# Designs tried in a protein design run: designed miniproteins, single chains, continued (3). Part 3

Each design is a single chain, and the fold is of that chain. pLDDT is the mean over its residues in the fold that is shown.

## One batch from the design tools (miniprotein)

Design m8076
Fold by ESMFold2-Fast:
Structure m8076 (fold): chain A 81 residues (1-81)
Amino acid sequence: MMEEARRFVDETIQRLSDEANRRIADLEAQARRSTPEERRRLVIEAASISVEMLGDIVKLLSTLKSGTPEEALKLAEEVLE
């Protein structure tokens, strides 16, 4: 059970990181073609994505360490939605 939960959490973290990096790359590409005012808004959006991803990763790791394997699996499913 715990080994399955750890593997699923690790896979979830990888998916969250890959998706966040893709979204940030798209925003950075858009920012290069934008006005200075729009660029600031896009940079803030990219920062928000990074903060949200980090928050989800911290929650997953904390639940895996302190909670049950079932709680970790449930949280991993929720953050992928």
Scores: mean pLDDT 80

Design m8077
Fold by ESMFold2-Fast:
Structure m8077 (fold): chain A 84 residues (1-84)
Amino acid sequence: AEELLRRAEELLREAEELLERAKREKSLELAEEALRLAEEALRLAMEALKVAETKEEILRAIGLALRAIGLIFEAERLIKELKE
């Protein structure tokens, strides 16, 4: 679980940084890349949840999954705005 959790955290950080840049630069490409990273982070967080053996790992995986879902919705909203 630890390796999956660590990778999910790294991808979420990258997705947040790319989404912030996408907002400033009004870049569809950066917004789409942020979405891709957030979706991958969600996948890793869900895999971590399946193999989690401690309450701490379970809560961390859930927290990362919720954060990833929030970023996915924000990125999808931005992509819709930039395509119009």
Scores: mean pLDDT 86

Design m8078
Fold by ESMFold2-Fast:
Structure m8078 (fold): chain A 63 residues (1-63)
Amino acid sequence: SAEDHLNKGAILLAQGKYEEAIKHFEEAIKLDPNNKSAWFGLAQAYEKMGETEKAEEYRKKAE
């Protein structure tokens, strides 16, 4: 489910596994594009990777 992917992404993000976290957040968004938490998670992962402009784009989708 979208929630399962969101939860896995959050755990991976906390572990510093940013590339794997992104894959799970992207799958959560594919299953539920209105999941603001998944968009926020994607923004956080990109921010941690130094992709600041991309992170800002995804943060706006989380609003």
Scores: mean pLDDT 85

Design m8079
Fold by ESMFold2-Fast:
Structure m8079 (fold): chain A 118 residues (1-118)
Amino acid sequence: KELLEKGIDYARLGKYKEAVEYFEKAVEAGEEPDAEALFYLGRAYLKLGDYDKAIEYYEKAIKLAGEADAVMYLNLGRAYLKKGDYEKAIEYYEKALKLAPENEEAKKALEEAKKKLE
């Protein structure tokens, strides 16, 4: 679990390339990522511009956790927005707001995504 912890540490520091490298090493070494580690990996891919992998790992994190929090849905919506899937982005931003109605970031993101369909 040492390599997974290093991956999470790099992701928290905003060093997303190093985070991905350590997560890849952890999986190769037989370390099993939990939902939190999969969420950080999804976030790292989102920040690096690999939106398909970001979506993949966020969906794996949600499945393993059995539920999603508002931050997971917000980031999944951002990945779909960057991919150009505005309908899916709106869907996930609305799910984020259902869980956290006062989240100003999600409100603004939803408004911006809706403008893309105009």
Scores: mean pLDDT 84

Design m8080
Fold by ESMFold2-Fast:
Structure m8080 (fold): chain A 62 residues (1-62)
Amino acid sequence: MIEIDHKRAAADLYNAMGVLLAKKGLLEEAIEWYEKALELDPEHEDARENLEKVKKALEEKK
């Protein structure tokens, strides 16, 4: 119906996968899914915020 809503829904699913992987400690894999979400919807605030949080956590792990 509305293309913007379709892309947002897909981005939400990719963001959800990133959140799941981040909770499991798979931070590099979580980053990949957040980047996919932002490819579909560059304005996706949740994916952007989660990406920054995971990058910071990964740097702390070294």
Scores: mean pLDDT 78

Design m8081
Fold by ESMFold2-Fast:
Order: sequence, then structure tokens, then C-alpha cells
Structure m8081 (fold): chain A 69 residues (1-69)
Amino acid sequence: AAEHVVRAVKALEAGDYEEAKRHAEEALRELGPDNWFALDLLSKALEGLGDTEEARRYREEAKRAQEAA
């Protein structure tokens, strides 16, 4: 879980949005669907890939999960 989060952050910083998406998805699978940080990382990776509608959906989910935490 933590390793995938770190890898997703580094991939985002490097502009490797496909790697960032894979690691964010794995972090979400391990931490649970309501983990706001993993959802936020996934939304940023999708934004970088041009999947703006999916990115918006995950951003909304991340906001709700963060407010619930």
C-alpha cells in the first residue's frame, strides 16, 4: 500500500501518468475504495492522461472520502 502510494507520487512528478495510474489503482485496491489519498492520486494520473471526466469523478470521490475521514 505505502510503496504503491510512493511510486504513484514519483511517477506523477516524472510525468509518467500511465505508471502513476497503475500504482494509484493498486494502492486503492489495497487501502480500500474510500481511501481519499489513493483516489486523489488516481484522479491526478487520469488528468495527466487526458481522461478528464474520469479524473473529475475520482476527484469528487476523494473529496467525499476526505470529509468522511
Scores: mean pLDDT 81

Design m8082
Fold by ESMFold2-Fast:
Structure m8082 (fold): chain A 103 residues (1-103)
Amino acid sequence: VTLTQSPSSVTAKEGDTVTLTATASSPVGDAVAWYKERPGEPPEGLIVLASQRLPGVPERFSGSGSGTSYTLTISSLRLEDTATYYALAGDTWGQGTQLTVLP
């Protein structure tokens, strides 16, 4: 199984909503998680089981999808949301989407 994320990079403004997509080469069920990574820091878990937010993660982050297509939606963007976002399907990592949030 391969996991492809799109877009590779996106720039948005504070208060915007962005949708990040991960596409699997074959169905992976609900075994999809989303992570936020900043340079020099360990990955921070956001979503597990495609749609379940981890404790402490703001409600601005939501996950959805099934079969081969999965999305992470981030609403009401803040400057602190600038990071690379990775999807994980089973043991397969996507290449990441780089998000830049501007004032």
Scores: mean pLDDT 85

Design m8083
Fold by ESMFold2-Fast:
Structure m8083 (fold): chain A 67 residues (1-67)
Amino acid sequence: MTKEATVESIEQAVDFAKEAGFPVAMTFIGDRGAISSVVKDEEQAREFAEFAERNIGFPAKVVATNV
């Protein structure tokens, strides 16, 4: 199942990934570009969200698809 949201914080992005269920493919889309990764657990989701905040910036669109 694919889910989409706008996230304004690392915690919102992590919660969104948890609701989608692991493992999940996540894509962050913002003004500075887009990045994608597959995350296997909450810790990886947090690390990827932190990377996205630094490189894409929040708020950003997040797309999550279970893999």
Scores: mean pLDDT 84

Design m8084
Fold by ESMFold2-Fast:
Structure m8084 (fold): chain A 64 residues (1-64)
Amino acid sequence: LDEAAREEAIRILTEKLGLSEEQAREVVRLIEAGDFEGAIELLQKYSGLNEVQARAAVHELSRL
């Protein structure tokens, strides 16, 4: 992700899913590293989304 896409992903994770900025940055870091399964697991832990919801969210964030 470029800087603008990273900022938008953090905004979505914090404002819409209720993550802290630190938690959001960790999820974005895993997406940037290509660790989508790690990002899905971490998002489930921080947001309470189920696997299907977290996978859809990670997919959308990866398109930014």
Scores: mean pLDDT 82

Design m8085
Fold by ESMFold2-Fast:
Structure m8085 (fold): chain A 82 residues (1-82)
Amino acid sequence: MEEKVQEIEELGKKGNDKETIEKLIRYALESEDPEVQIAAVKALGKLKNSELAKMALEYIRENSKDPEVQKAAEEALKEIEK
């Protein structure tokens, strides 16, 4: 869990490439661990000025089954738009 969260944080620092964003979407929607899902959402929220990250966060908000993950995606969307 903690090791995977660290990997996700590193992906958020690596940047705005399609493969990195797609991997973060996968962690946010397919991980069984809510902490990993939220970490992926927060990593996407740090990619300011990225239309692809914004679209990813909207997709996560609509398709996540976890209310905490949905809330994190909504918060990240507000931060990206500022």
Scores: mean pLDDT 76

Design m8086
Fold by ESMFold2-Fast:
Structure m8086 (fold): chain A 59 residues (1-59)
Amino acid sequence: SEEELKKLAEKYGISVSQLKGAKTLVSAVSREVAVDYIMREMGLSREQAEELVEELEKL
């Protein structure tokens, strides 16, 4: 999971710590709330945020 997190961080241009925070959030809140948070915190588009949430759910 650590190696997969590093790959995702590189893909989306975000830090591993930001991605770990997002992964924790995805487990705790609805998809809509997680997408909104990721867009706001990481400056990703809605499409990128939705894609990232799907990838984090697989990990």
Scores: mean pLDDT 82

Design m8087
Fold by ESMFold2-Fast:
Structure m8087 (fold): chain A 83 residues (1-83)
Amino acid sequence: MEEEKRRLREEILRVAREFAAQADSFGLTPEEKRRLAVGLAQGAVDALRAAGFSDEEIKEVLREIGRILGLTDEQIDAVLAAA
């Protein structure tokens, strides 16, 4: 993987981790957290695709985002289908 692609992946995962921590501090409901997490995942797909990531590479990053944000495999698949 090119250095620029690796850096973008790391930055997206960092943003996901920061979101998870801040969402807990704001007292968001599980439904609110899921809606915002899906939106972040959709934005990540657009950014990764624009940067030249393959669909398989995007899916791997989304699995990591889902793990950080508590998204199910079905929700990750829905994000991929919508993008």
Scores: mean pLDDT 77

Design m8088
Fold by ESMFold2-Fast:
Structure m8088 (fold): chain A 55 residues (1-55)
Amino acid sequence: MSEAEIEAIADAVIATGDEASMRHMQRQIRRLQERGLLSPETAERIIARIDAALA
C-alpha cells in the first residue's frame, strides 16, 4: 500500500462527512506511522486534514 493510496482513502473518508469513519481513519493513520508504513510527514498531513474536517 503506497502513501498516495492511503491519502486517497483518507480523502474519500473525509468526503463522506462521517465522524465515526474519520476518527477510525485517524487511529489507522497513527498505527501505520508507528509500524513504519507511513512517513511522519504524510501521517501529520492526513491527521491535520481530518482534524480540520471534524472542526
Scores: mean pLDDT 82

Design m8089
Fold by ESMFold2-Fast:
Structure m8089 (fold): chain A 122 residues (1-122)
Amino acid sequence: SSLRSKQEQLQRGNDNLAQASKLIAEAEAKVKALEDYTKLAQKSKDPDTALVLYSTARSLKDEAQALLDKALSLTQSGGSALSSSDGQKLINETTDKKSKLNSRSDDLVNESKKAYDDLKKR
C-alpha cells in the first residue's frame, strides 16, 4: 500500500467522523424539539391538536433515529482508519449515545401518544 493510498483512507475516515458528529448534533436537536412537542401535547385540551403534536413527535423520533443510525455507520467506517483503541472508543461512545437517544425518543413519543389517547377517551 502506497503513502497516497493511506492518506486517502485517513482523509475519508476524517470526513466520515466529521459528518458523524454533525449528524449526532442534528439528532440531539431533534430529540430536544421532540421534548418540547411532547410537553405541548401533554398541555393540550383538544384531541385534534394533540394528534397533530403526536404525529410531529413520531416524525421527529423517526428522523432522529435515522440520523443516529447513519452517524454510527460513519463512525464505524471512520474509526477503522484510526488506531484500534481510538477507533473502538469512538464506536463505543457513539453506540452508547445512540442507545440513550433512541430510548429517550421512544419514551417521549409514548408520552405524547398517552396525552392524545387520554383526550380521545374524554
Scores: mean pLDDT 88

Design m8090
Fold by ESMFold2-Fast:
Structure m8090 (fold): chain A 69 residues (1-69)
Amino acid sequence: GLKVDELARKLSDEELRAIVEESARSVGVTDPAVIDELVERLRKPRAVYIEDEKVLEAYRLAVTRLLKL
């Protein structure tokens, strides 16, 4: 969504991390460094391509969860 970064910044670090961890875990992404990168990317989205298909799906799921809040 066009306001994903604004939604992510309204959440606490713990709330945003929980959404990202749940989304990442659902697609088999468990690397803490990747999870940290996804949290940062949601707070400060850049027009940067995510090449890893599982990481991209984790990002999409996190975005979907944020938009449903």
Scores: mean pLDDT 73

Design m8091
Fold by ESMFold2-Fast:
Structure m8091 (fold): chain A 66 residues (1-66)
Amino acid sequence: ADAHHAEGAALLRAGKPEEAAEQYRKAIELDPDYGRAWGALAVALARAGKPEEAGEYLKKAGELLA
């Protein structure tokens, strides 16, 4: 889970938000309670031009981090 999250963060820094989102989705698949990955996926989706989807994942991240 952490390895996929770290790879996603590196892809975001490289300007590859779609590839970053894929890595964050894998992190969530391995650990659905990993709130940081839900938040990171939301950021990646927003950068990929999908703000509505980003909002849904950001809400889930808030629930897990509260």
Scores: mean pLDDT 77

Design m8092
Fold by ESMFold2-Fast:
Structure m8092 (fold): chain A 74 residues (1-74)
Amino acid sequence: QLIQEIEELKDDKSEEALNHYKRALLLSDDLNVLKAAVEGLVKMGKEHVLQEVRHYIETERSDEVKETLLPLLE
């Protein structure tokens, strides 16, 4: 059971999926796309990546974007 679940989830936690979400976060100005990217990264559960994402949002994005995205990283 658990092994099969890990096998099925491997594509969701792949470098390709990670890069897709990170690129969406870096290149998009669409708040809905940014929310989807952050939600995808949170579901991947890679704490070091979430720390990088939090830092990026806090330093590079507007206050409105921060108010929307930072609660998703809780």
Scores: mean pLDDT 70

Design m8094
Fold by ESMFold2-Fast:
Structure m8094 (fold): chain A 61 residues (1-61)
Amino acid sequence: MSPAQILTQVAGALQEGDYEKARELLREAGVPEEEIDRALELARKGDLEGAVRVAAEALRA
Protein backbone atom coordinates (compact mmCIF):
# COMPACT_ATOMS: atom_id res chain seq x y z
CA MET A 1 0.00 0.00 0.00
CA SER A 2 1.37 3.43 -0.92
CA PRO A 3 2.24 6.03 1.77
CA ALA A 4 -0.43 8.34 0.29
CA GLN A 5 -3.09 5.61 0.55
CA ILE A 6 -2.13 4.84 4.17
CA LEU A 7 -2.22 8.57 5.02
CA THR A 8 -5.71 8.92 3.50
CA GLN A 9 -7.01 6.01 5.62
CA VAL A 10 -5.34 7.39 8.78
CA ALA A 11 -6.83 10.86 8.19
CA GLY A 12 -10.29 9.30 7.79
CA ALA A 13 -9.94 7.27 11.00
CA LEU A 14 -8.80 10.34 12.96
CA GLN A 15 -11.72 12.43 11.66
CA GLU A 16 -14.11 9.67 12.82
CA GLY A 17 -12.41 9.53 16.24
CA ASP A 18 -11.21 5.96 15.63
CA TYR A 19 -7.77 6.37 17.19
CA GLU A 20 -7.31 2.60 17.57
CA LYS A 21 -7.68 2.10 13.80
CA ALA A 22 -5.30 5.01 13.09
CA ARG A 23 -2.69 3.49 15.46
CA GLU A 24 -3.03 0.06 13.84
CA LEU A 25 -2.65 1.47 10.30
CA LEU A 26 0.49 3.43 11.24
CA ARG A 27 1.97 0.47 13.16
CA GLU A 28 1.42 -1.85 10.16
CA ALA A 29 3.13 0.77 7.95
CA GLY A 30 6.24 0.57 10.18
CA VAL A 31 5.88 3.95 11.91
CA PRO A 32 7.64 4.00 15.32
CA GLU A 33 5.36 4.08 18.39
CA GLU A 34 6.84 7.45 19.49
CA GLU A 35 5.73 9.08 16.20
CA ILE A 36 2.30 7.40 16.40
CA ASP A 37 1.84 8.73 19.96
CA ARG A 38 2.85 12.24 18.82
CA ALA A 39 0.32 12.20 15.94
CA LEU A 40 -2.51 10.86 18.14
CA GLU A 41 -1.77 13.46 20.85
CA LEU A 42 -2.21 16.25 18.28
CA ALA A 43 -5.47 14.68 17.04
CA ARG A 44 -6.82 14.46 20.62
CA LYS A 45 -6.12 18.19 21.04
CA GLY A 46 -8.13 18.89 17.86
CA ASP A 47 -5.10 19.48 15.63
CA LEU A 48 -6.03 17.02 12.88
CA GLU A 49 -3.86 18.85 10.32
CA GLY A 50 -0.84 18.60 12.62
CA ALA A 51 -1.55 14.91 13.30
CA VAL A 52 -1.71 14.12 9.56
CA ARG A 53 1.50 16.12 8.96
CA VAL A 54 3.40 14.14 11.64
CA ALA A 55 2.11 10.85 10.17
CA ALA A 56 3.12 11.92 6.64
CA GLU A 57 6.65 12.87 7.77
CA ALA A 58 7.07 9.53 9.59
CA LEU A 59 5.83 7.54 6.56
CA ARG A 60 8.36 9.32 4.27
CA ALA A 61 11.32 9.04 6.70
Scores: mean pLDDT 81

Design m8095
Fold by ESMFold2-Fast:
Structure m8095 (fold): chain A 86 residues (1-86)
Amino acid sequence: MTVVTTLTGASVGQILTALGGAVQAMLHGGKLSSKTQGDTTTLTVEGASKEGEEAVKAGARGVAAGGGTLTETVEGDTTTLTVTAP
């Protein structure tokens, strides 16, 4: 299963929070890739376990708790987390 997290306007601390979740997913068997384009950072975890997926979601919720928004969309085998930072 693939989890894609898109961060827009995130601070360094918020990016580190999301990255912490993605790294935990790697420890649970996922493969992490990152792409930054302008103010948008996309973190993709491929082959994540159930525990890895929950870790990525926890990181995204941590970013949103800082005053942003979080939208979760599930389409087939892909979960997309869209996070907008303040």
Scores: mean pLDDT 79

Design m8096
Fold by ESMFold2-Fast:
Structure m8096 (fold): chain A 74 residues (1-74)
Amino acid sequence: MDNLPKETQEYIKKTIEEAEKLFKEGKYEEAKKKYEELLKLIERTMVPNPSEEVKKLIEELKKKIKEAEKAAKE
């Protein structure tokens, strides 16, 4: 199984950190968009044969998107 390149792993980490920062700042719609863009990127490249770590990441991103969406409605 090919692991994600270091560059891709760093991009994923940075994007999650940026989205979490936006969420903490009350910018819930922007945070949601960041998580959705990252989820789409992961699904396009890895979905047919995702590792357990990637599957957990996808589930976590979907959860964060729902949380941001609920927060944005307030």
Scores: mean pLDDT 74

Design m8097
Fold by ESMFold2-Fast:
Structure m8097 (fold): chain A 65 residues (1-65)
Amino acid sequence: MTIEELVEEAKELGLSAEEMEIVVRLYEEKGIEAAFQLLENRRAAGYRAEGTEEEYKAFEEKLRK
């Protein structure tokens, strides 16, 4: 469970910028395990390709603060 793994899973699931903001907030409030739990719930809901490369870069930078 690393920030790099979290970013890669978010890309694979096709998270939107809005979903990425929710993940960042959850990570800051409850830690990395809670963020991964959100991604597992998202995986069960199915794939949607909505994020851009720039949005994923911003997502990673926010997680590394």
Scores: mean pLDDT 77

Design m8098
Fold by ESMFold2-Fast:
Structure m8098 (fold): chain A 120 residues (1-120)
Amino acid sequence: MVTLTESGGGTVAEGGSVTLSSKISGEVKNLFQVRWYRQAPGKPEEFVAQIDVLTGETLYAESVKGRWTISMDKEKRTAFLKMENLKKEDTATYFTEAVYLGEDGRLQSARGPGVQVTVV
């Protein structure tokens, strides 16, 4: 079973920055993509950013494009989201999804439980 563990959240001042990390654990034949999503109180879940693990190609939602940076440490199997110029509307639970090929040769996805970011 693949497990994602997000960390680096907490309470952050408006205008500040924080870097979230997501550690991907478990047996995978190939790790293809890592995506960040968020869910703010009273709002639907929204896509934030993704990285293609093989190529390093990135994709961002328009709301974060130019403000935040997704990256991946392949050796540590850890994805990062560097969040700069934080605003109160960035208050949300942030969670990751990994898309991978399992040891059984089947395409699968796994999600982490998320980490809370509160901007004050």
Scores: mean pLDDT 86

Design m8099
Fold by ESMFold2-Fast:
Structure m8099 (fold): chain A 55 residues (1-55)
Amino acid sequence: SMEEIRKEIIILLLEIARDTSIFLAENPSASPEVREENRKAAEQLEEEIKELKEE
């Protein structure tokens, strides 16, 4: 269904965002504040992904 396809796309986009946030959180060239914000963003995104995968 279109709803299932939409859900899969949303999960994929959230996973890309999570992985990007992890990359930025681990970037030694970024400020400590930017790393902290991205660490928190990655944790939040991981939680949302887990909730969406629960059926």
Scores: mean pLDDT 87

Design m8100
Fold by ESMFold2-Fast:
Formats: C-alpha cells, sequence, structure tokens
Structure m8100 (fold): chain A 57 residues (1-57)
C-alpha cells in the first residue's frame, strides 16, 4: 500500500469531480504516465496528476 499527501489543493477527476485539499492523505492504487489513481479516506476513487502528490514512505 502506497500513501501520498496532496502538495496543494487539487481538483481530481472521478465519477464526481472532487477537490482534494492540500495535506490530505490518499492511497495510491495505480500510477501511469504522470497520473495516479487514488482512493480517498472516504472510499472515493479519483485521478490526479502525480506532480500534485508527495509519496509517503
Amino acid sequence: MTLARALRDTLAAGAENVLIPAGEIVEVLAERDGMALVRLADGRVVLVGTDSLEVLS
């Protein structure tokens, strides 16, 4: 399991567009070509740019 922190307020794309506030911890499920599929703490799965994330560990 890979955790990441949002480096800045980031608009993420998913079934609904979601604002991820700076400092939010997300679980990285997959990463490809500068995009990360992440699971939020509430269980929502969204896509964000990897440049907006700091990988923890």
Scores: mean pLDDT 79

Design m8101
Fold by ESMFold2-Fast:
Structure m8101 (fold): chain A 64 residues (1-64)
Amino acid sequence: MTKEEREKLVDELIEEALKRGIITPESAKQLRIAFEDFDWTPEEIESVRKVIDRVPEARAAARA
């Protein structure tokens, strides 16, 4: 997997989490830096995406 492919997956994941209100914009910036500093595997990124998919409405409702 290329660095560009990894960065695109991370960006899509963060954008989805922000859209669903799971994370704050500040947390999104911190996550982007973490993924850029360390070579996260596609499997690790996929695991984070699965967590995001499971939590969206519960987190948004609790925050509201």
Scores: mean pLDDT 67

Design m8102
Fold by ESMFold2-Fast:
Structure m8102 (fold): chain A 79 residues (1-79)
Amino acid sequence: DLIKEAEEYIKKAEELEKEKGDLKEAALYYAGAGVNYARAGELEKAAEAFLKAAELYEKVGDEEAAKAAREEAERLLSE
């Protein structure tokens, strides 16, 4: 179940971000949730997850990963 896996990734990402301050690992889990939501056809939720990943990648200085996540979110929201 791709949606259930995505929801588990979001929960893990929130724990990493808020409880441990591990922003890089949190970004990876948000990006993983985005992939799973996109595969399930939940394009708006996928885009939201990728935008959250991009925000965290930017905070840790990973400009390339942040750009890639933003571009993926824009692709999912446009035809």
Scores: mean pLDDT 85

Design m8103
Fold by ESMFold2-Fast:
Structure m8103 (fold): chain A 61 residues (1-61)
Amino acid sequence: MSEEEKILEEAYRIVKEKLDEGYTLEQAAVHAAKTLLDKGYSNEEASRAAAEAYRRVKADL
């Protein structure tokens, strides 16, 4: 599995977890980006993964 796919799956997981905690989809995406940055991913990688996770979750709502 590519690094890009792994980062996206991590972002998707975080977005789902934050929604279950009662955060808005926008807040959940911000949390995903911050968590990825804290793990050492670049700002571009973190933002891209969080944005894609946001789009996928929004389509399912």
Scores: mean pLDDT 82

Design m8104
Fold by ESMFold2-Fast:
Structure m8104 (fold): chain A 81 residues (1-81)
Amino acid sequence: EEFDKEVKAGIADILIGVANVAERYGDFEGAKEMYEQAIKIAEEAGDKETVRRAYENLADVYSKLGKTEEAEKYRKKAEEI
């Protein structure tokens, strides 16, 4: 299970990196989906730091989409970790 968790943590980090690129190019919906998937995978890996980073980035995406209430929700989720 330790090896599988390390692999999942690595996949989540890659997804965050790709989502960051998508966000920079204005693909906020694609970035949102990738951050959401990274959160799911990082949670399975028990990688709280990656979950926190993904929530922070997801909050930023929602803010850029004008969805301030959702942005605040995910920002608080990141702060709780």
Scores: mean pLDDT 83

Design m8105
Fold by ESMFold2-Fast:
Structure m8105 (fold): chain A 91 residues (1-91)
Amino acid sequence: AREEALALLTRLGNSEDFDVQVDAALLLIAYGISKVEAERSPDPEAALAEGYRWLAELVRRHLQTHDYSPEEKALLERAARAFEEEADRLA
């Protein structure tokens, strides 16, 4: 699930739409920050689950506020689900 989400965001980073490229890059940075914060937590698994939930919420919020192509929307929906699945696995 994590590998799928990262692969989907990387695919969006190759979009011809500059705004989509920037959004994908920011989501990957947010993932990196969440991972670092989790590693510093007394409960890394709980912290990772919270991080994945937050990332899924960010992706879904972007889907509500930005005009993406149908293909980009499908990739973002899959990324959000992959983060949600990882959060459920860790919780």
Scores: mean pLDDT 71

Design m8106
Fold by ESMFold2-Fast:
Structure m8106 (fold): chain A 67 residues (1-67)
Amino acid sequence: LSPEQQREAEIALHRMGISVARLAISRDTSPESLADVIEFLRKVAKESPDPEIKKEAEELVKEAESL
């Protein structure tokens, strides 16, 4: 893939992951599952090339940590 195509694919995958994480958080999942969700969101916040996706991931980490 070109760098542009790779970036777009990564952004799309991160958006899907954020949607799944939001559902998990809203359903009051188990502490073990919540820890996995937080780890995923931390990776997205660190690695995503899109600043808006990074911000959403950071906000969801804070929400999950407050549960």
Scores: mean pLDDT 77

Design m8107
Fold by ESMFold2-Fast:
Structure m8107 (fold): chain A 67 residues (1-67)
Amino acid sequence: SREEIEELLDEVSEGAETVTIKQVAEVAKRLGLDPLLARREFKRVTGGAETATREQAVEALERALRR
């Protein structure tokens, strides 16, 4: 769920407004998602940036959850 994604992002980022691709991949692993898919969606949402806003990170993880 979005709430679960947000809680895990808070944990790995320690409440920061920006997150790295490594942190998003870690959240994906904890959600039982393929971290490679999460990394690909992160790059798509950010246009290849090294960091994302929390909203972009949530979007990337929600996209990875879609089948």
Scores: mean pLDDT 81

Design m8108
Fold by ESMFold2-Fast:
Structure m8108 (fold): chain A 84 residues (1-84)
Amino acid sequence: MEEMKKEITKLLVEKLKVPEEVAESFAKTIVDYLKEKKFSKEEQEEIINVIKETAEKLKNSKLSTGDKLVEIADAVVLKIQELL
């Protein structure tokens, strides 16, 4: 779980230039939710992949950092709904 938080934080900082403190807070929120709902390791990997794919699509966009985070949050919510 700590590894998942670090991976998400790294993706947001490196690909989207999100400030580290904001990226860590965002990653913690996702990881804590997945822990509470007892998502499997495989389901967690699917969520990480959605974050990676969405970040790749957004890295060259002219959206604000906040708008990019909203797009990632929306993609994560949709994936969570598919896994439930």
Scores: mean pLDDT 81

Design m8109
Fold by ESMFold2-Fast:
Formats: C-alpha cells, sequence, structure tokens
Structure m8109 (fold): chain A 114 residues (1-114)
C-alpha cells in the first residue's frame, strides 16, 4: 500500500508563493497530483503529473498560477502555487495512483491565505 507524506503548508500573505511537497513510498506510482478542499466546499482537482513528467493536467481555475513537477526517483511531487489568492485557502491532499489503478490520498496539508 502506498504511504503518502505531505509538507509545506502554513499561513501565507496574498500575492506570495508556496511549494507543497508530497512524497510516496511503499509502492510504484504511475500518476501523482493534488486535490484541495476549501472551507464549506466539495473537494476539487488541482493538478496531476505522470511519473515520466510527459502528461500534465491543471484545473482551469489555477492554470497559469500553478506548476506541478515530479521527481520519479524520489517519488516526490511538488506543487508550486504562485500569486496566492484568499480563494486558495484550503486543505491540500496529495494523491497517487499505482500500476493497478489503486488510488491513495494523503492526510492533507492546510494552506491559509491572509
Amino acid sequence: MIELTESGGGTFAEGSSVTLTGKASGGEVVLSGWWRQKPGELPEFVASISRDGKKVLYSPEVEGRVTISYDNAAQTSYLNLNNLKKEDTATYYLFAVDSKGVFSFGAGVQVTVV
């Protein structure tokens, strides 16, 4: 079973940048990405990347402000959020998909924009 560890959350000023880091272990990841849940809202997709880095998908709401990258050797995903808005306040969840299509979520990391 894939184990997911997230870091890089906290409280940030509007207009600043943050990089969230997500590491997967205990299995082979074929796709990694991030979902978020804003206060009082349903979870929404943010970004995903294939292990070879060739297939990248961004949510339209964050496209142009977000960059995702992946270190396949370390199985580590990096989500860079630029020009933070108050609407980016959410719990951010790392996800990983293994070679069998099994989907795993991390415990979540809180980002608060003030």
Scores: mean pLDDT 86

Design m8110
Fold by ESMFold2-Fast:
Structure m8110 (fold): chain A 59 residues (1-59)
Amino acid sequence: SPEKIEQLKKEKEELEKELAELKEQYAKETDPRKKAILQARIAVVQSEIYLLQKLIEKL
C-alpha cells in the first residue's frame, strides 16, 4: 500500500541519519576496540537500510 511504502521510506531516512552520526563518531574515534564496535554498528544499520530499500522496491 502507498501508506506502507511511505512509512518504510521514513524509517529508511531515520536509519540513514543514524548511519551518518555513527560514521562521524567512527572518524573521530582513536580507540581500536571502540572503532571495531562502531564498525559493527555501521554494518548492522547499512544492512537494515539495504533490506528496507528491497522491501520498498517489492511493494
Scores: mean pLDDT 89

Design m8111
Fold by ESMFold2-Fast:
Structure m8111 (fold): chain A 64 residues (1-64)
Amino acid sequence: MSEEEIRAEELEALARAYLAISRLSGDPSVLPTVRRLIEELEPLDPEAARRLREEAEELERELA
C-alpha cells in the first residue's frame, strides 16, 4: 500500500469518529474539524470525501 492510501484511511477513520461523536452527543462543534478532514481527504480519495460530506451535511440538518 502507498503512504497516500494509509493517510486516506486514517483521515476517513478520524472524520467518521468525529461524526459519530457529534451524532451521539448532539454537539455540532466538531463539524468544522470534520469538514477540514474531508478537505484533506478529497485529493487522496474523492469518493470517500464525497460520502463523508453528504453524511456531515445530513447531520448538520438534523442538529440545526
Scores: mean pLDDT 81

Design m8112
Fold by ESMFold2-Fast:
Parts: C-alpha cells; structure tokens; sequence
Structure m8112 (fold): chain A 61 residues (1-61)
C-alpha cells in the first residue's frame, strides 16, 4: 500500500485492538485492508484513503 494508507491502517489496527478482541480486530482490519487494496488496484486511491479514514473515525467514536 502507499505510505499514507499504511499509516492509517496502522492507526486503525491500534484502535481496533483497543476496542475489540484480537480475533475480531484482525477480521475487521483484514476486511478494510482488502477493500482498500481493491480500490487502489482500480486507481481509486482517494476513495481508499477515505474508506480507511471513515473506519478509523467509526472505531474511535
């Protein structure tokens, strides 16, 4: 992933592991990573960034 997406994914990983059990956090993180990766492969980089940012905000709320 691009460096910006990787930084957001690291923050999401930390937030999920604080809020959820390890297995659930891992599943959620993998799901978001898969969707973000597909958007990047389609050339929709900004949409991938927004997806990760939105999920991070949801978890932090």
Amino acid sequence: MEEEIQKLMNELSKALNQKLPKEEASRKLAEVADKAFELVMEGKYEEALELVREKLKEVEA
Scores: mean pLDDT 79

